# Designed miniproteins, single chains, continued (4): the designs that were tried, part 107

Each design is a single chain, and the fold is of that chain. pLDDT is the mean over its residues in the fold that is shown.

## One batch from the design tools (miniprotein)

Design m15711
Fold by ESMFold2-Fast:
Structure m15711 (fold): chain A 97 residues (1-97)
Amino acid sequence: MEALREEIERLIERFAELTVRYLEGDESVLPELEEVSRRLLELISKLPPLEQVELLLRLYQALLARAREAGAPEEVIAALERVIAQAPLGRAHAEAY
């Protein structure tokens, strides 16, 4: 399980980096972005549903951090922030505790 989580975390960081570069106009990253996305989805699908939600939230958080570091358009940053804020995991935790 730990080795699988480490691989997923590396893929999340790489996906975030490539997505920001693509949005900045670097179309040369598209083939690698597609491969990383495919591998990431395959690995995430092997995890329990709760862990899938946690990793998807981490993916969006990593993407937001990379977008901010790269100076991505404000509209992109705002869109990512909205997705994170609407995460059902955070609301479910608040209602349970």
Scores: mean pLDDT 71

Design m15712
Fold by ESMFold2-Fast:
Structure m15712 (fold): chain A 60 residues (1-60)
Amino acid sequence: SMEEAERALAEAVKGGPAAVATAAWHLHRDSGVSREDILRAARRAGASEEELAAVERALA
C-alpha cells in the first residue's frame, strides 16, 4: 500500500542513498509499487536530491 511505502521510505531516508535505493527496489519488485508512487513517497519522506537520484537509478 502507499502508506506502507511511505513508512518504509521515511525509515530508509535516515540511512542515506543506498538505503533508500534498496527500499525502493524491494517496494517496486516485491510489492508492485510504481516508480512514480515510490518517487512521490520518497519526496514526501524528505529524501535529498542524491537519494532521489539513487532511487531513479535503482528503478531504471
Scores: mean pLDDT 83

Design m15713
Fold by ESMFold2-Fast:
Structure m15713 (fold): chain A 78 residues (1-78)
Amino acid sequence: SMEEELRRKIEELERKARFLEESARGVMEIEAAVTVVSAKNAGEEVDPDKAFAEARKRGEELAREIREEARRKIEELK
């Protein structure tokens, strides 16, 4: 059935969207870790807690944008 095939495709795309959301969060945390380590190695003052808090906030903002865009495009299939 075309309806069953479309439902399975929507489920697949929703799983891909969740993976992309988590990937965005992970990349921001990696960037923060690199920034903190680089600053410490350079003898620069850095607050790791603040850096990771800002990365988490930015990661959530990017994840939200991915979620909203994916939802909008998936709704076009319905």
Scores: mean pLDDT 85

Design m15714
Fold by ESMFold2-Fast:
Structure m15714 (fold): chain A 80 residues (1-80)
Amino acid sequence: SEKMREMAERLAEEARRLLEEAIRTGDKRLALEGLSLVAMLRMIAAIAKLEGDEELAEYAERLVEELRELAERAAEIVLA
């Protein structure tokens, strides 16, 4: 649905903001918060697949992939 697509977009924008801030500051809490939003995007993709909404699933997966490098760097901050 358009509403779910818009929600995925807002989650991705907020995740990017939090992950970039975490990388800039080394803040583990912001890193965890950003990674949690990426996990929510993965959940949206999984639910969309189960419901047969392939377009939404592919879109959410694409948003997750765009965040992949930021998420990897944030994970390193958490593990440090």
Scores: mean pLDDT 89

Design m15715
Fold by ESMFold2-Fast:
Structure m15715 (fold): chain A 100 residues (1-100)
Amino acid sequence: SDDDIVKQFQELKDKYSEEMSKLEEKFFELYEKKAPVEELKKVLDEMKQLQEKTSKQMQELISQIKNPELKKELEEQFKLLEENTEKLLEYMQKLIKERE
């Protein structure tokens, strides 16, 4: 049902937020400790892989929604999440480049 899919979407969103937050914390801990650029790049790559995997899963869930208004709401939530993630990754990439 649409309700089950919405629940799965919110659970996926919560898990994604938690996992991304942990990777963000790890990145800035390494950055503060002046770790090698290659270690910062590894964390950034993990974040990019998590975004790609989660994006595909979210799009699959949204595609299964039958109610047009609920589908639009989830699409808007997904768009905001993607935009926020892209800004964060761009900022981290800039920090890496400035340290090279």
Scores: mean pLDDT 91

Design m15716
Fold by ESMFold2-Fast:
Structure m15716 (fold): chain A 88 residues (1-88)
Amino acid sequence: MVEEIERRLKELLRSRNPSFTDEELEVAAYQAAYAVREHEEEAREEFKEAGYEELYELARELAELEPERVRERVARLPELRAARLAAK
C-alpha cells in the first residue's frame, strides 16, 4: 500500500539524514518521487551513482500511485526551505 512505500522511503532517507523531522522526510520522499516522475532517466542515473537504487525504485512506485499528492507536496518546498533557513 502507498503508506508502506512512503514509510520505507522515509526510513531510507532517515538513515542518511538522522536529524530530519518526519515532515522533512516526507517532503524529501516526495521530492524524489517528483524527480523520478518528471526526469526519469536523469533521476535513475543520479540515484544509481549515489548508491540509492532502492530509493529510486520506491520513489518511482510512489510517483505512479500518488502523482497528485507528489505535486502537492513539492509545492510546499519553498515554505519548508524558508522555515529551515529561518531556524538557522
Scores: mean pLDDT 70

Design m15717
Fold by ESMFold2-Fast:
Structure m15717 (fold): chain A 79 residues (1-79)
Amino acid sequence: SYLELARSVGESTEKRTLEVLLSLGVDEKEAEIAARASGLYSEAQYLYRKSQQTGDKKLAERAREKTLEASRLASEFGR
């Protein structure tokens, strides 16, 4: 499923981003929020690309949902 592949891509981005931010001395809670937002955005980008390649509009809708979730979470990073 493209949804499962997208989630895998997002999880990979989240883990790598978290490791980088922690290595730079970013606070653990802030790093976790930023990493999760990055992962959700990566998942959304994958789904959007697959929507364009396949014509499946439901993938574009799921990409939008993930982008909104990432945006909401990212808004907490600066607090």
Scores: mean pLDDT 86

Design m15718
Fold by ESMFold2-Fast:
Structure m15718 (fold): chain A 79 residues (1-79)
Amino acid sequence: SASERLLAALEAVGAAIRALKAGAPVEDVQALLSRGLRAAGLEELVPTAQALLRDVAAGRISLDEFERRMAELIVRALR
């Protein structure tokens, strides 16, 4: 269901944020997030999610901004 896909995708984003806070390498976080998004049936969001993770790693956006943008993308994709 859309609700199950939403929960799974948000859990993937939460896991990525926790991994980043724990100092995990960006490549490992990208792999984790990409697997979670694909499992949620949101493979189309993977390139954008990877670009946003690179923006976080480069200090161009905050973790809060990353979470907000990912939530917006996920909700829009599940319409």
Scores: mean pLDDT 88

Design m15719
Fold by ESMFold2-Fast:
Structure m15719 (fold): chain A 107 residues (1-107)
Amino acid sequence: SDAERALELMEELLARLGVELERPEVVRVLVAYTFVAEARRRDPSIAPEELSRLGEELLSLSEEEQLELLKKHAKEALELMETLLELDRLSETDQEKGRELLKRLLE
């Protein structure tokens, strides 16, 4: 399912950052990320304080409510995770280019 795939991708991203969370915490993080990203996309001028408040409200939901939201918005969660992993891959490529440039300048 899209929800299961999105959770697997979030677990992979967290592992790359050296973070290991239990499944309910992964669901909580993924739900918060998905809704905050969607809010920014709908209104690019949204204040950071409003995004923080939205995140806090989402993190205060029960495990059951968070899982229901993830299932309902599974497509958006999956699209977000695929985008974040692609950006992480591009960032790694840019970091390698940066290291090569630094090496050349120090020679």
Scores: mean pLDDT 74

Design m15720
Fold by ESMFold2-Fast:
Structure m15720 (fold): chain A 113 residues (1-113)
Amino acid sequence: SDLEKAKEIAREAIFLADLLLPLLSKEQQEEMEEVIEKIRELLNDPNATEEEIIEALEELTRTARRAAEANPDNELINAFAEKLEEVLRYLKEKKYEKAKEILKEAWLELLKS
């Protein structure tokens, strides 16, 4: 279902966000961890809607963008924010496979570092 595809994308997004936490300041880590936990709870909620998953990913995307702006020389954080923005655009267009492809690109970029 579309909901299960959106949930899969959200799981991969928070997994990547969690891996980037050590690169952030303590305040940015706390902000990011709060959003990750919110998404994790939503993923475990059988009554969660695709709209709620998308809204939570919008919050993750805004949080990642703020972290990127605070760390302009950190290529990994900036790449992650840009990739999340692309993922969110494709999710809103219901292009789930393209959104997954973008997340895979983000993962491969992290592995190169």
Scores: mean pLDDT 86

Design m15721
Fold by ESMFold2-Fast:
Structure m15721 (fold): chain A 83 residues (1-83)
Amino acid sequence: MEREKRIQDLTEGSLYVQEAVDYLKQGAERPGITVKVSGDANGNATVEGEGIKPEYRDKAIKYLSEASKKFKTTFSFEFTVQE
């Protein structure tokens, strides 16, 4: 893979992850909710966490699926929604 293309893909994937995180924060019913995110190279993404509104979770999963396609590898991370 060309270096420039890979940097572009990683940058676009990171932007999709940020949009997904923003949706998860907006969907959080309260602060202190811990959310675990994972994705694979095939566009499958999962979100684990209580108290996230379904509509925001669904939007986040769509963005994470796009990030998965850009990263072309398995990824996972965890964060806690802060005040």
Scores: mean pLDDT 80

Design m15722
Fold by ESMFold2-Fast:
Structure m15722 (fold): chain A 92 residues (1-92)
Amino acid sequence: AKVLNAEEQKKLEELLATSDEAERLFIKAALLERKGGPMEEIEKLAEEIAKMIMENSTPEELEEIRNSLDDALLSTPVQRALAEQLRKLLEE
């Protein structure tokens, strides 16, 4: 597994902190990952979190997210799934 650098980790934490609901869903997804839960459920939670980030972010914040994801090395399946969903939504 590849590790997020300190700035990438901080940006992810800041994005999750913009929405109490997005933070709750991320925690739920992380707990499912720890339990060895199904990847399909984790991916669905990641998609929901990504949509919430998109809805609660300004266009300027979305541009910063896009730039941050371009070089992101992710340490966990949940973080990787979230980054993939964000990339997909930002490219639409």
Scores: mean pLDDT 66

Design m15723
Fold by ESMFold2-Fast:
Structure m15723 (fold): chain A 74 residues (1-74)
Amino acid sequence: MLEEAKEEIRELIDEAARLAAEAEARGDFDLEAEATLLVMEGSIALTHLEDPEELKKEAERLKKRIEELRERLE
């Protein structure tokens, strides 16, 4: 469903934004920049993608990258 895929991306944007704030608080400006780019990429996907399969693939990509950045935050 298109709405479910968009909702997943909205949740991932929120996670990336929280990660950016956490990175800023720790002084990790490189991680903050990467997390901020994920927020932008998610927002672009919500605006321009209308295919549920493409949105699901983008959500999977964002989820994986958020996971990788969380591991680097230490």
Scores: mean pLDDT 84

Design m15724
Fold by ESMFold2-Fast:
Structure m15724 (fold): chain A 100 residues (1-100)
Amino acid sequence: SKLEKIDAIVKEVAELGENISLEKAEEYLDELIKLFEESEDPEVMERIIGAMLLILGSQKNPSEEIKERVLEALKKARERLKDNEEVVHFTTGVIESLES
């Protein structure tokens, strides 16, 4: 059900693109961040990151607050799973991309 939920969010965001409302985008990010914090599987976590990036990319001007929430979730996951090389690798890459 977690993967089905992620896939449903990705499909809706991809179909709506820039027409997705800020409120709906924030609701999806809240749900994805929660799923991300509960995840230990690198494959599932990478799929959640992809969904979060798709949502951020759909917003012409995402707020610094929204970006900071995603960054905080990524940094916490990297600390929580610091012994998992795959998680450290992809979270670091995304953090660097978002901070640039």
Scores: mean pLDDT 81

Design m15725
Fold by ESMFold2-Fast:
Structure m15725 (fold): chain A 72 residues (1-72)
Amino acid sequence: MKLLVLFGEGTPEEVREKAKKQVEEKYPGKEIEYVTGGSSISDQILRLKSMGYEVVGKVVVDGQIVGVIGEK
């Protein structure tokens, strides 16, 4: 199983590092790719689906949705 985490464009690096730690704790030992793109959560979901990923979750940091998780 391959996971892809799509962060919103302009997400700060410190927020991305917190998000990566959360995802790696939830999916230990999985292959995870991290990318940035999309102006909204809806756009990010559409991007993941267009790449053949199924949306399995969202990443929340400091009460804000900062990324979407897809799997293949």
Scores: mean pLDDT 81

Design m15726
Fold by ESMFold2-Fast:
Structure m15726 (fold): chain A 104 residues (1-104)
Amino acid sequence: MLEELVKNLTSSDPEVAKKAIDDLYNRVVELVAQGKYEEARELLRKARPAIEKLKGEVQAYGLSQLGDGYYMVGDYETALEFYKRSLSIKDSPTDRSNLEDIEK
């Protein structure tokens, strides 16, 4: 699924990109639930450049989901960076709460 996710993340259609972000998050959650942290990190690593090329609210959404993914795999410094970047584009109570949790 990584190939398809990265392909759809590079779509110029915001709806397609948002669905790919949702699919990415769900796949990371699934891998973490199965204890497959290395596969989850690899998925996040491959998806990161595609999400960073998005624009506006879809990019903010993607950055927030990258933050959630890195948080789940225990990479708190990287998660914090993505939450801050998402918040700089669009305010989110969830991202603020997650950022405060990491900074405690």
Scores: mean pLDDT 79

Design m15727
Fold by ESMFold2-Fast:
Structure m15727 (fold): chain A 100 residues (1-100)
Amino acid sequence: SVGPLTPEGAVEIVETLIESGVTPERILELAKKKGEEDAKKVEEYRKETLEELRKLEKEVGPAEAIRRVLEKYADISSKDHVVAQGIMAGLIEFYLEVNK
């Protein structure tokens, strides 16, 4: 990212991904097509990320929780694409839970 990531900006990024048709189900389906190991890893990190976000929400609120995890996603996406997909799936699922 070229500038500081704000909580509002992080929420807008997640909303844009959802509007573009990105869902946890689609991420997992694509991972399954690449292999069982990738699918298991995506599902593992989706669950871990969702639980981390739920804990962070209680301390800092949902927008700041999303911002912190999205910064982690940005760092990891250049190092481990499969883990990054799991984190993204967890972020989207969390957004949908809190913004019903």
Scores: mean pLDDT 86

Design m15728
Fold by ESMFold2-Fast:
Formats: C-alpha cells, sequence, structure tokens
Structure m15728 (fold): chain A 55 residues (1-55)
C-alpha cells in the first residue's frame, strides 16, 4: 500500500490492520470494521497489514 493510502486510513480512525487471507480488515480502536480489502497474494496481504501496523 502507498503512504497516502495509509494516511487516509489513519484519518478515518483505523488503529489496526488484521490479516486473515484473503482479506485485510482495517479496524478502529473499538474493533469497528472501517474497511476490508481482498488480496490475491498471501505474502502481499501480510506485508500490507504489517506495514500499516508499524506506522
Amino acid sequence: MTKEEAEELKKKGVAKAEYQFPFITFLDKNFKRIKTTSEASKEEAKAKADYYNTL
């Protein structure tokens, strides 16, 4: 994911990305689902979730 995509998710209140292939679920601090994305690669999905969680 791009830095701009991550910043937009932060503005929407996303505190955590959870990886569960084929999906990444973006949650706020109250475990409310803000966005879910479908990923074609298990490695890419994990890398995107890990990247978001390091910001």
Scores: mean pLDDT 79

Design m15729
Fold by ESMFold2-Fast:
Structure m15729 (fold): chain A 59 residues (1-59)
Amino acid sequence: SLEAEIDTFISQAEAVIAEHPGDEHMRQTVLSLIDAVLPHATPEQRARLEAVKARIEAA
């Protein structure tokens, strides 16, 4: 399902950002993908995506 695919994406995005904190290309790629999936996300998924986005923006 789309919800399960978004859950997988969020988990992968959280891991990638944690593992590659200095990688600007990865950060910009993740931000673009977050913006693409946000309109399709549940409220719980939106909260997780916004948390990842805030982490990227703080770095």
Scores: mean pLDDT 81

Design m15730
Fold by ESMFold2-Fast:
Structure m15730 (fold): chain A 100 residues (1-100)
Amino acid sequence: MLSLEERYAAAVERAEALLRLEEEEVDILAESAEAYPELRAEVQEILREKLAQLRELLRRLEELLEEAEKNNLPQEVIDRIRRVIRRAEELIRRIDELIA
């Protein structure tokens, strides 16, 4: 059975992997909208869907951070969660700017 620390580390690792893929896809979508104006409306719709999903991920990560702090998990795990939260916030801000 995985320890609480191992379970939180696994959740953070999954969030990091998801954010990496989302960051890469947002780069591709931004370039596609610039290169192909006819795709702009479709790209904007996809970005809005991603924005909603990322806001939900951010909410869940903030809950994970609160629980990690409450359970006195190692500082390394807490710092890692905070880093993932910051990355999610930065990606959300970037998408908001792209769809503005």
Scores: mean pLDDT 87

Design m15731
Fold by ESMFold2-Fast:
Structure m15731 (fold): chain A 66 residues (1-66)
Amino acid sequence: GPEEEARKAADEAERRAAGAVARGDYATAVQHLQEGLARVREAGGSEETIRGLERGLATVEALAKQ
């Protein structure tokens, strides 16, 4: 259903972002999370799933400022 597709999109975005962070590529990590958030919203993901991705995005943006 929509939440399953949204959760899968969120998990994939978080995984790709984590890989980019591990390489020090924070701009690419932010892009993956922004794309994932758009996909989650399009799929009709829950507010919980959306908030999870928004927190992930905030964390990566904070890391980029180190």
Scores: mean pLDDT 85

Design m15732
Fold by ESMFold2-Fast:
Structure m15732 (fold): chain A 62 residues (1-62)
Amino acid sequence: VLSEEERINVIISIMKEEGLTTVDELLQYVDQNETDFVSKLKSKGLSEDEAKEIIEKLKSLL
């Protein structure tokens, strides 16, 4: 299981790759591209379950 710091660093990395500069842009991206976002998280060493937990947490901020 990745630490909170490692998870944040993975999210920031994806944001930079996709040109997302705000949390609101990240939330819109995740809502529209959930499958792609899961795939990117998995490519960076997260399990599918860990990726889904991150998405659930992000959606709770809405």
Scores: mean pLDDT 77

Design m15733
Fold by ESMFold2-Fast:
Structure m15733 (fold): chain A 120 residues (1-120)
Amino acid sequence: SAAETLRAFQEAVERGDKEKAVELAYEVGRILTERNLATPSFSREEAIDATLEVVADLARYLESKGLKEAAVNLIAGTIDALEELAGYSVEEIKQRLIELGVPKELVDEAVRRYRERKAA
């Protein structure tokens, strides 16, 4: 379930289980996006803004803990869900995350991983 994935991700981050955090991070990005888009009190724009703010904060936190690969996968999963469910462009997501203080290098790697996953 979504709740089980989020709990497992939190536990992996807290334990320093880098491999498990990386494994779960893409799906976490998707789950966070889906939850915000499913929030009845949010407009589409409010849901996108809330998602990008939460993901930017979490990505910076993960990078600060040496979990760069998990941060990249989190962003990639968020791009995937926002493009699929909200029709939000990859280039706009990239720009917004950089403006929110996510390092450009993490966002560039996330876009690459998103594209690789879509090509497979």
Scores: mean pLDDT 88

Design m15734
Fold by ESMFold2-Fast:
Structure m15734 (fold): chain A 55 residues (1-55)
Amino acid sequence: MKAKLLLPVPVRDGAGGLFRGGDVLEAEEVGDKIVLTSPEGGRGVFPKSLVEIVE
């Protein structure tokens, strides 16, 4: 699925890129969290309150 990130400040993705607020990224729901994949292939775990599911 896709999710829009609602972060106020950028976060490093661990793969040489960043997660930025307003990014629409590939998302996977894991329990009470959302895992987002950056364009560089980095993965970040975010609470559902920091993401908006967009499909």
Scores: mean pLDDT 78

Design m15735
Fold by ESMFold2-Fast:
Structure m15735 (fold): chain A 69 residues (1-69)
Amino acid sequence: MEEEIEKYVKEAVEYALSIPLSEEDRKLIREDDLVLRILSHEAAKKVGVPKEFLPEVVERVAKELRERL
């Protein structure tokens, strides 16, 4: 379980960081929690996270992206 969630988080973060974004868009995402959550949710869906793990993966992706964007 934990290992599966960790793999999904890693893949979703890598996907989100690979999206071609302007410097201005990156700043907006970092500073707006709602936008960050939307991006995190879309990234998790893109990598195929099961519905039951989606809330946990989204929260962890949002935390990672806030620190790495």
Scores: mean pLDDT 79

Design m15736
Fold by ESMFold2-Fast:
Structure m15736 (fold): chain A 90 residues (1-90)
Amino acid sequence: SEAATLSAEELAALLRRGRDMERLRRAFGEDDLSKPEVRAFARRVGARLVEMARAGVPEEEYRAFLREIAEEARALGIDAAAAEAERLAA
């Protein structure tokens, strides 16, 4: 297959989104991750963030997704993760 070569801008975006994922990961507490519903949410969010990074999804769509996960995290009572997702979406 024709290999896709990442541009400097695409690589910078991928690295930034990787840092965002690490910040979100750290916002999940051990007590939060003890809950099966929170682990399921975290797995789904992580999988989607990886998919979006690989697909080079536009910044507006990426930030819209971060706002969506902030709302869902808030509904699950994961306030630190919700606040971090909102900060990353701004």
Scores: mean pLDDT 80

Design m15737
Fold by ESMFold2-Fast:
Structure m15737 (fold): chain A 84 residues (1-84)
Amino acid sequence: MSEEDIRTIRLATERLIEAIRKKDEFEIEIATSFVAMAISVSILANPELAEELRELLDRIIEAAEKRDVEGVERAAREAEEVLA
């Protein structure tokens, strides 16, 4: 379960990072929505981690709005660690 969730979050965040690097505003919006969905599904599967995962999602959204690739990478890594 957790491994599938980690893989989905990783794929979603990699897509978001590429969208930011390409400065593709439409893809950034789509990829950010995909990350939000992946983390929301992980929260439903792991309700005990909901507070930490919501905080990390907020950090990913904020980093995406600022086009901060390093911020997205850091928050995504922490989300993977929380689910591991």
Scores: mean pLDDT 83

Design m15738
Fold by ESMFold2-Fast:
Structure m15738 (fold): chain A 100 residues (1-100)
Amino acid sequence: SALQQQVDRTEALVDDLIAKAEATGRVTDLEAYEAYNSLTQVAQAARKANDKKSLQRVAALMQRVIDVLNKYSDKLSEKAKEYLELLQRRLKQLQDWLAS
């Protein structure tokens, strides 16, 4: 489905972000923004579709991005830190919805 393709593309983006962070020791503002934007859009699409399996996958991807941003927090710009905080809030909301 179109939603499954969106989740798969977002997973590939997250995998690439993590690989680059491990290679360089940093996450750029653009990389943090692209991950945040992609995760937010696919979470919204999965929620509208009431697809809990896709939402669980998106929650796991959000956690992986949060983990890598926290790992390299010393090297994050102010903008990247803002995306980290926004991702943490969105993940909590998504997890609360999945628990209901």
Scores: mean pLDDT 89

Design m15739
Fold by ESMFold2-Fast:
Structure m15739 (fold): chain A 81 residues (1-81)
Amino acid sequence: DESVREAERRIQELRRLADELRRNPSPALEARLTRLVDEELAFVAQMRALAAANGTTPPQIVYDLEKAAEEARRAIAEARA
């Protein structure tokens, strides 16, 4: 499924950028990661709402993406401290 593969790529990108930010903090990286986190959390919220409207549970990949975005938010907070 292309949607699952796309979500997996997004998870990998979030993790890669979070690790990069932790190793080499920069304002440009922080801004880029912040934008990606906001985009992915908006997508997660949309998928959760769609599942709720259909009386179903979101697929596991949606929860995995949410977790990756939350971990990236933690990396941003650490870089700001």
Scores: mean pLDDT 84

Design m15740
Fold by ESMFold2-Fast:
Structure m15740 (fold): chain A 87 residues (1-87)
Amino acid sequence: GLDPVKAAADALKVLSEELERLGKQGRADSGLRLAELVLPRVQNALLAAGKTDLGSEIRTKVLDAARAGDLKKAAEIAREASKKLEE
């Protein structure tokens, strides 16, 4: 989108919903692969907005939870990050 912060927030919201669904299905590896695909795009959007440290922090926290197999926690982190970017 024209607003990189809005693009990052929208992508994190979709990621949160998909990670929650995959977690309920016991598909931890699929959730990790999805997070690995989406989070670089979120980080690049936040970099374009001058929010480099925030993008790196979001990527690290969501990936750490997903790598631990905790897709519920990964979804909660992504959802919280999306909401804070909309404020």
Scores: mean pLDDT 88

Design m15741
Fold by ESMFold2-Fast:
Structure m15741 (fold): chain A 98 residues (1-98)
Amino acid sequence: MKPKVKLSPKSISKKEGSSVKINVEVSNIGDEEVKLKAKLIDKESGEIISESSKILKPGESSGILELKNLGKKGKYIIKVIAEKGKLRGYDEMELEIY
């Protein structure tokens, strides 16, 4: 069964030059190791601006990913992917940098 990712909140605003911490909940993983990847994606261009990753150990169902030094003002998508071997699940949230 593929991992299920849940991000909350679904929208956040942050100042240019700040950092954002993303609280990630994952289900359908059992007691297996899961790799979390967060991508900051420019909403207009679709370009990946930055990435962060973390390993969840067996028995962990939540983690915090941090994107540091938020750059250019604009509208972005934060996409978080959970990988369990070849199986992937994801969720997205909106980020506005002002």
Scores: mean pLDDT 83

Design m15742
Fold by ESMFold2-Fast:
Structure m15742 (fold): chain A 62 residues (1-62)
Amino acid sequence: MLEELLREQERREQARAAVDGWRATAGVSAEEMKARVRELLAAGRLSEEEAQALLDVIRELE
């Protein structure tokens, strides 16, 4: 329970850092970041939980 909440918060923090890094690259749009998340999920490079955290952060930037 508490461990799961801490892991969720850590995942959200990592997702924010990742999205911030992508935004630092000139010309990266929210739509491009969403497409990248979907591609990584389809390739098995992200879990569904990781993909959802990234999408949530990207939506906050819209």
Scores: mean pLDDT 76

Design m15743
Fold by ESMFold2-Fast:
Structure m15743 (fold): chain A 83 residues (1-83)
Amino acid sequence: MEEEREKLAKELEKKSEEYEKMARELEGRVPEPFIEMLRKSSEELRESSKNVREGKNVEESLERSKKIEEEIREFIQRLGNGE
């Protein structure tokens, strides 16, 4: 169980790094609010990774990470719709 939590925490950490990389690579190509959202999401995923690793609120942290990914997808859709 602890080994599984460490693996999940590492996956969340990698996702956080991915969003930070996306923010850097997309800077100047997409609106600033989207870049800010990617950076904020990265920070929140990093926090979730620490919580999962420590065994604190594991299910809640995983659900939060899932919601962050959903929010990013919705934001992209809204930008495409001109909202």
Scores: mean pLDDT 77

Design m15744
Fold by ESMFold2-Fast:
Formats: structure tokens, C-alpha cells, sequence
Structure m15744 (fold): chain A 60 residues (1-60)
């Protein structure tokens, strides 16, 4: 669905942002915290669970 495409794109963007932070800071925890925060924001925006955002983001 269109909603799933938007969630997938947002989740992939969040993953890239978290990875970039880890690469720049060397702080894996900072990347994990940012990733979690972004997934929660996506879940709230689309009215879905964080687990659904993770599942949609993992589907190729």
C-alpha cells in the first residue's frame, strides 16, 4: 500500500541517519537511541506500532 511505501522510506532514512551518527561519533549507543526515536516518531505519524515500522522497514 502507499502507506507502507512511505513507512519503508522513512524507516530507511532513519537507518541511514543512525548509521551516519555512529560513523561520525564512534558511539553505537547514540545511533541506537536516534534510531529508536525516529522509529517512534514514524509509528506516531502513521498510527502504527514501532514493531510494524521495523517489520515494514526490513521487508525488501
Amino acid sequence: SEKEKEIREAARKADREATLLVNQTGDAQAGEDLGKKRLEEIAKKFGVSVEEVREIGRNL
Scores: mean pLDDT 82

Design m15745
Fold by ESMFold2-Fast:
Structure m15745 (fold): chain A 63 residues (1-63)
Amino acid sequence: SRQQAIQIVGKAIQQAMDNGDLSPQAVKEQIDKQIQQAEKNGASQDVIDQARQVGDNVLQDIS
């Protein structure tokens, strides 16, 4: 679902905040990690595609 995609990216941003590094590179690394974890946990391709799109939008806003 779209909510699941938003939660994946939101969790990545929270991890970047907790690590004290909100650079676009650090945020991208956390987004990639959370998406990979969601894939391993059996998230559907639609959720993964939506999470990538939400992540790309966030990275554009902070770049």
Scores: mean pLDDT 83

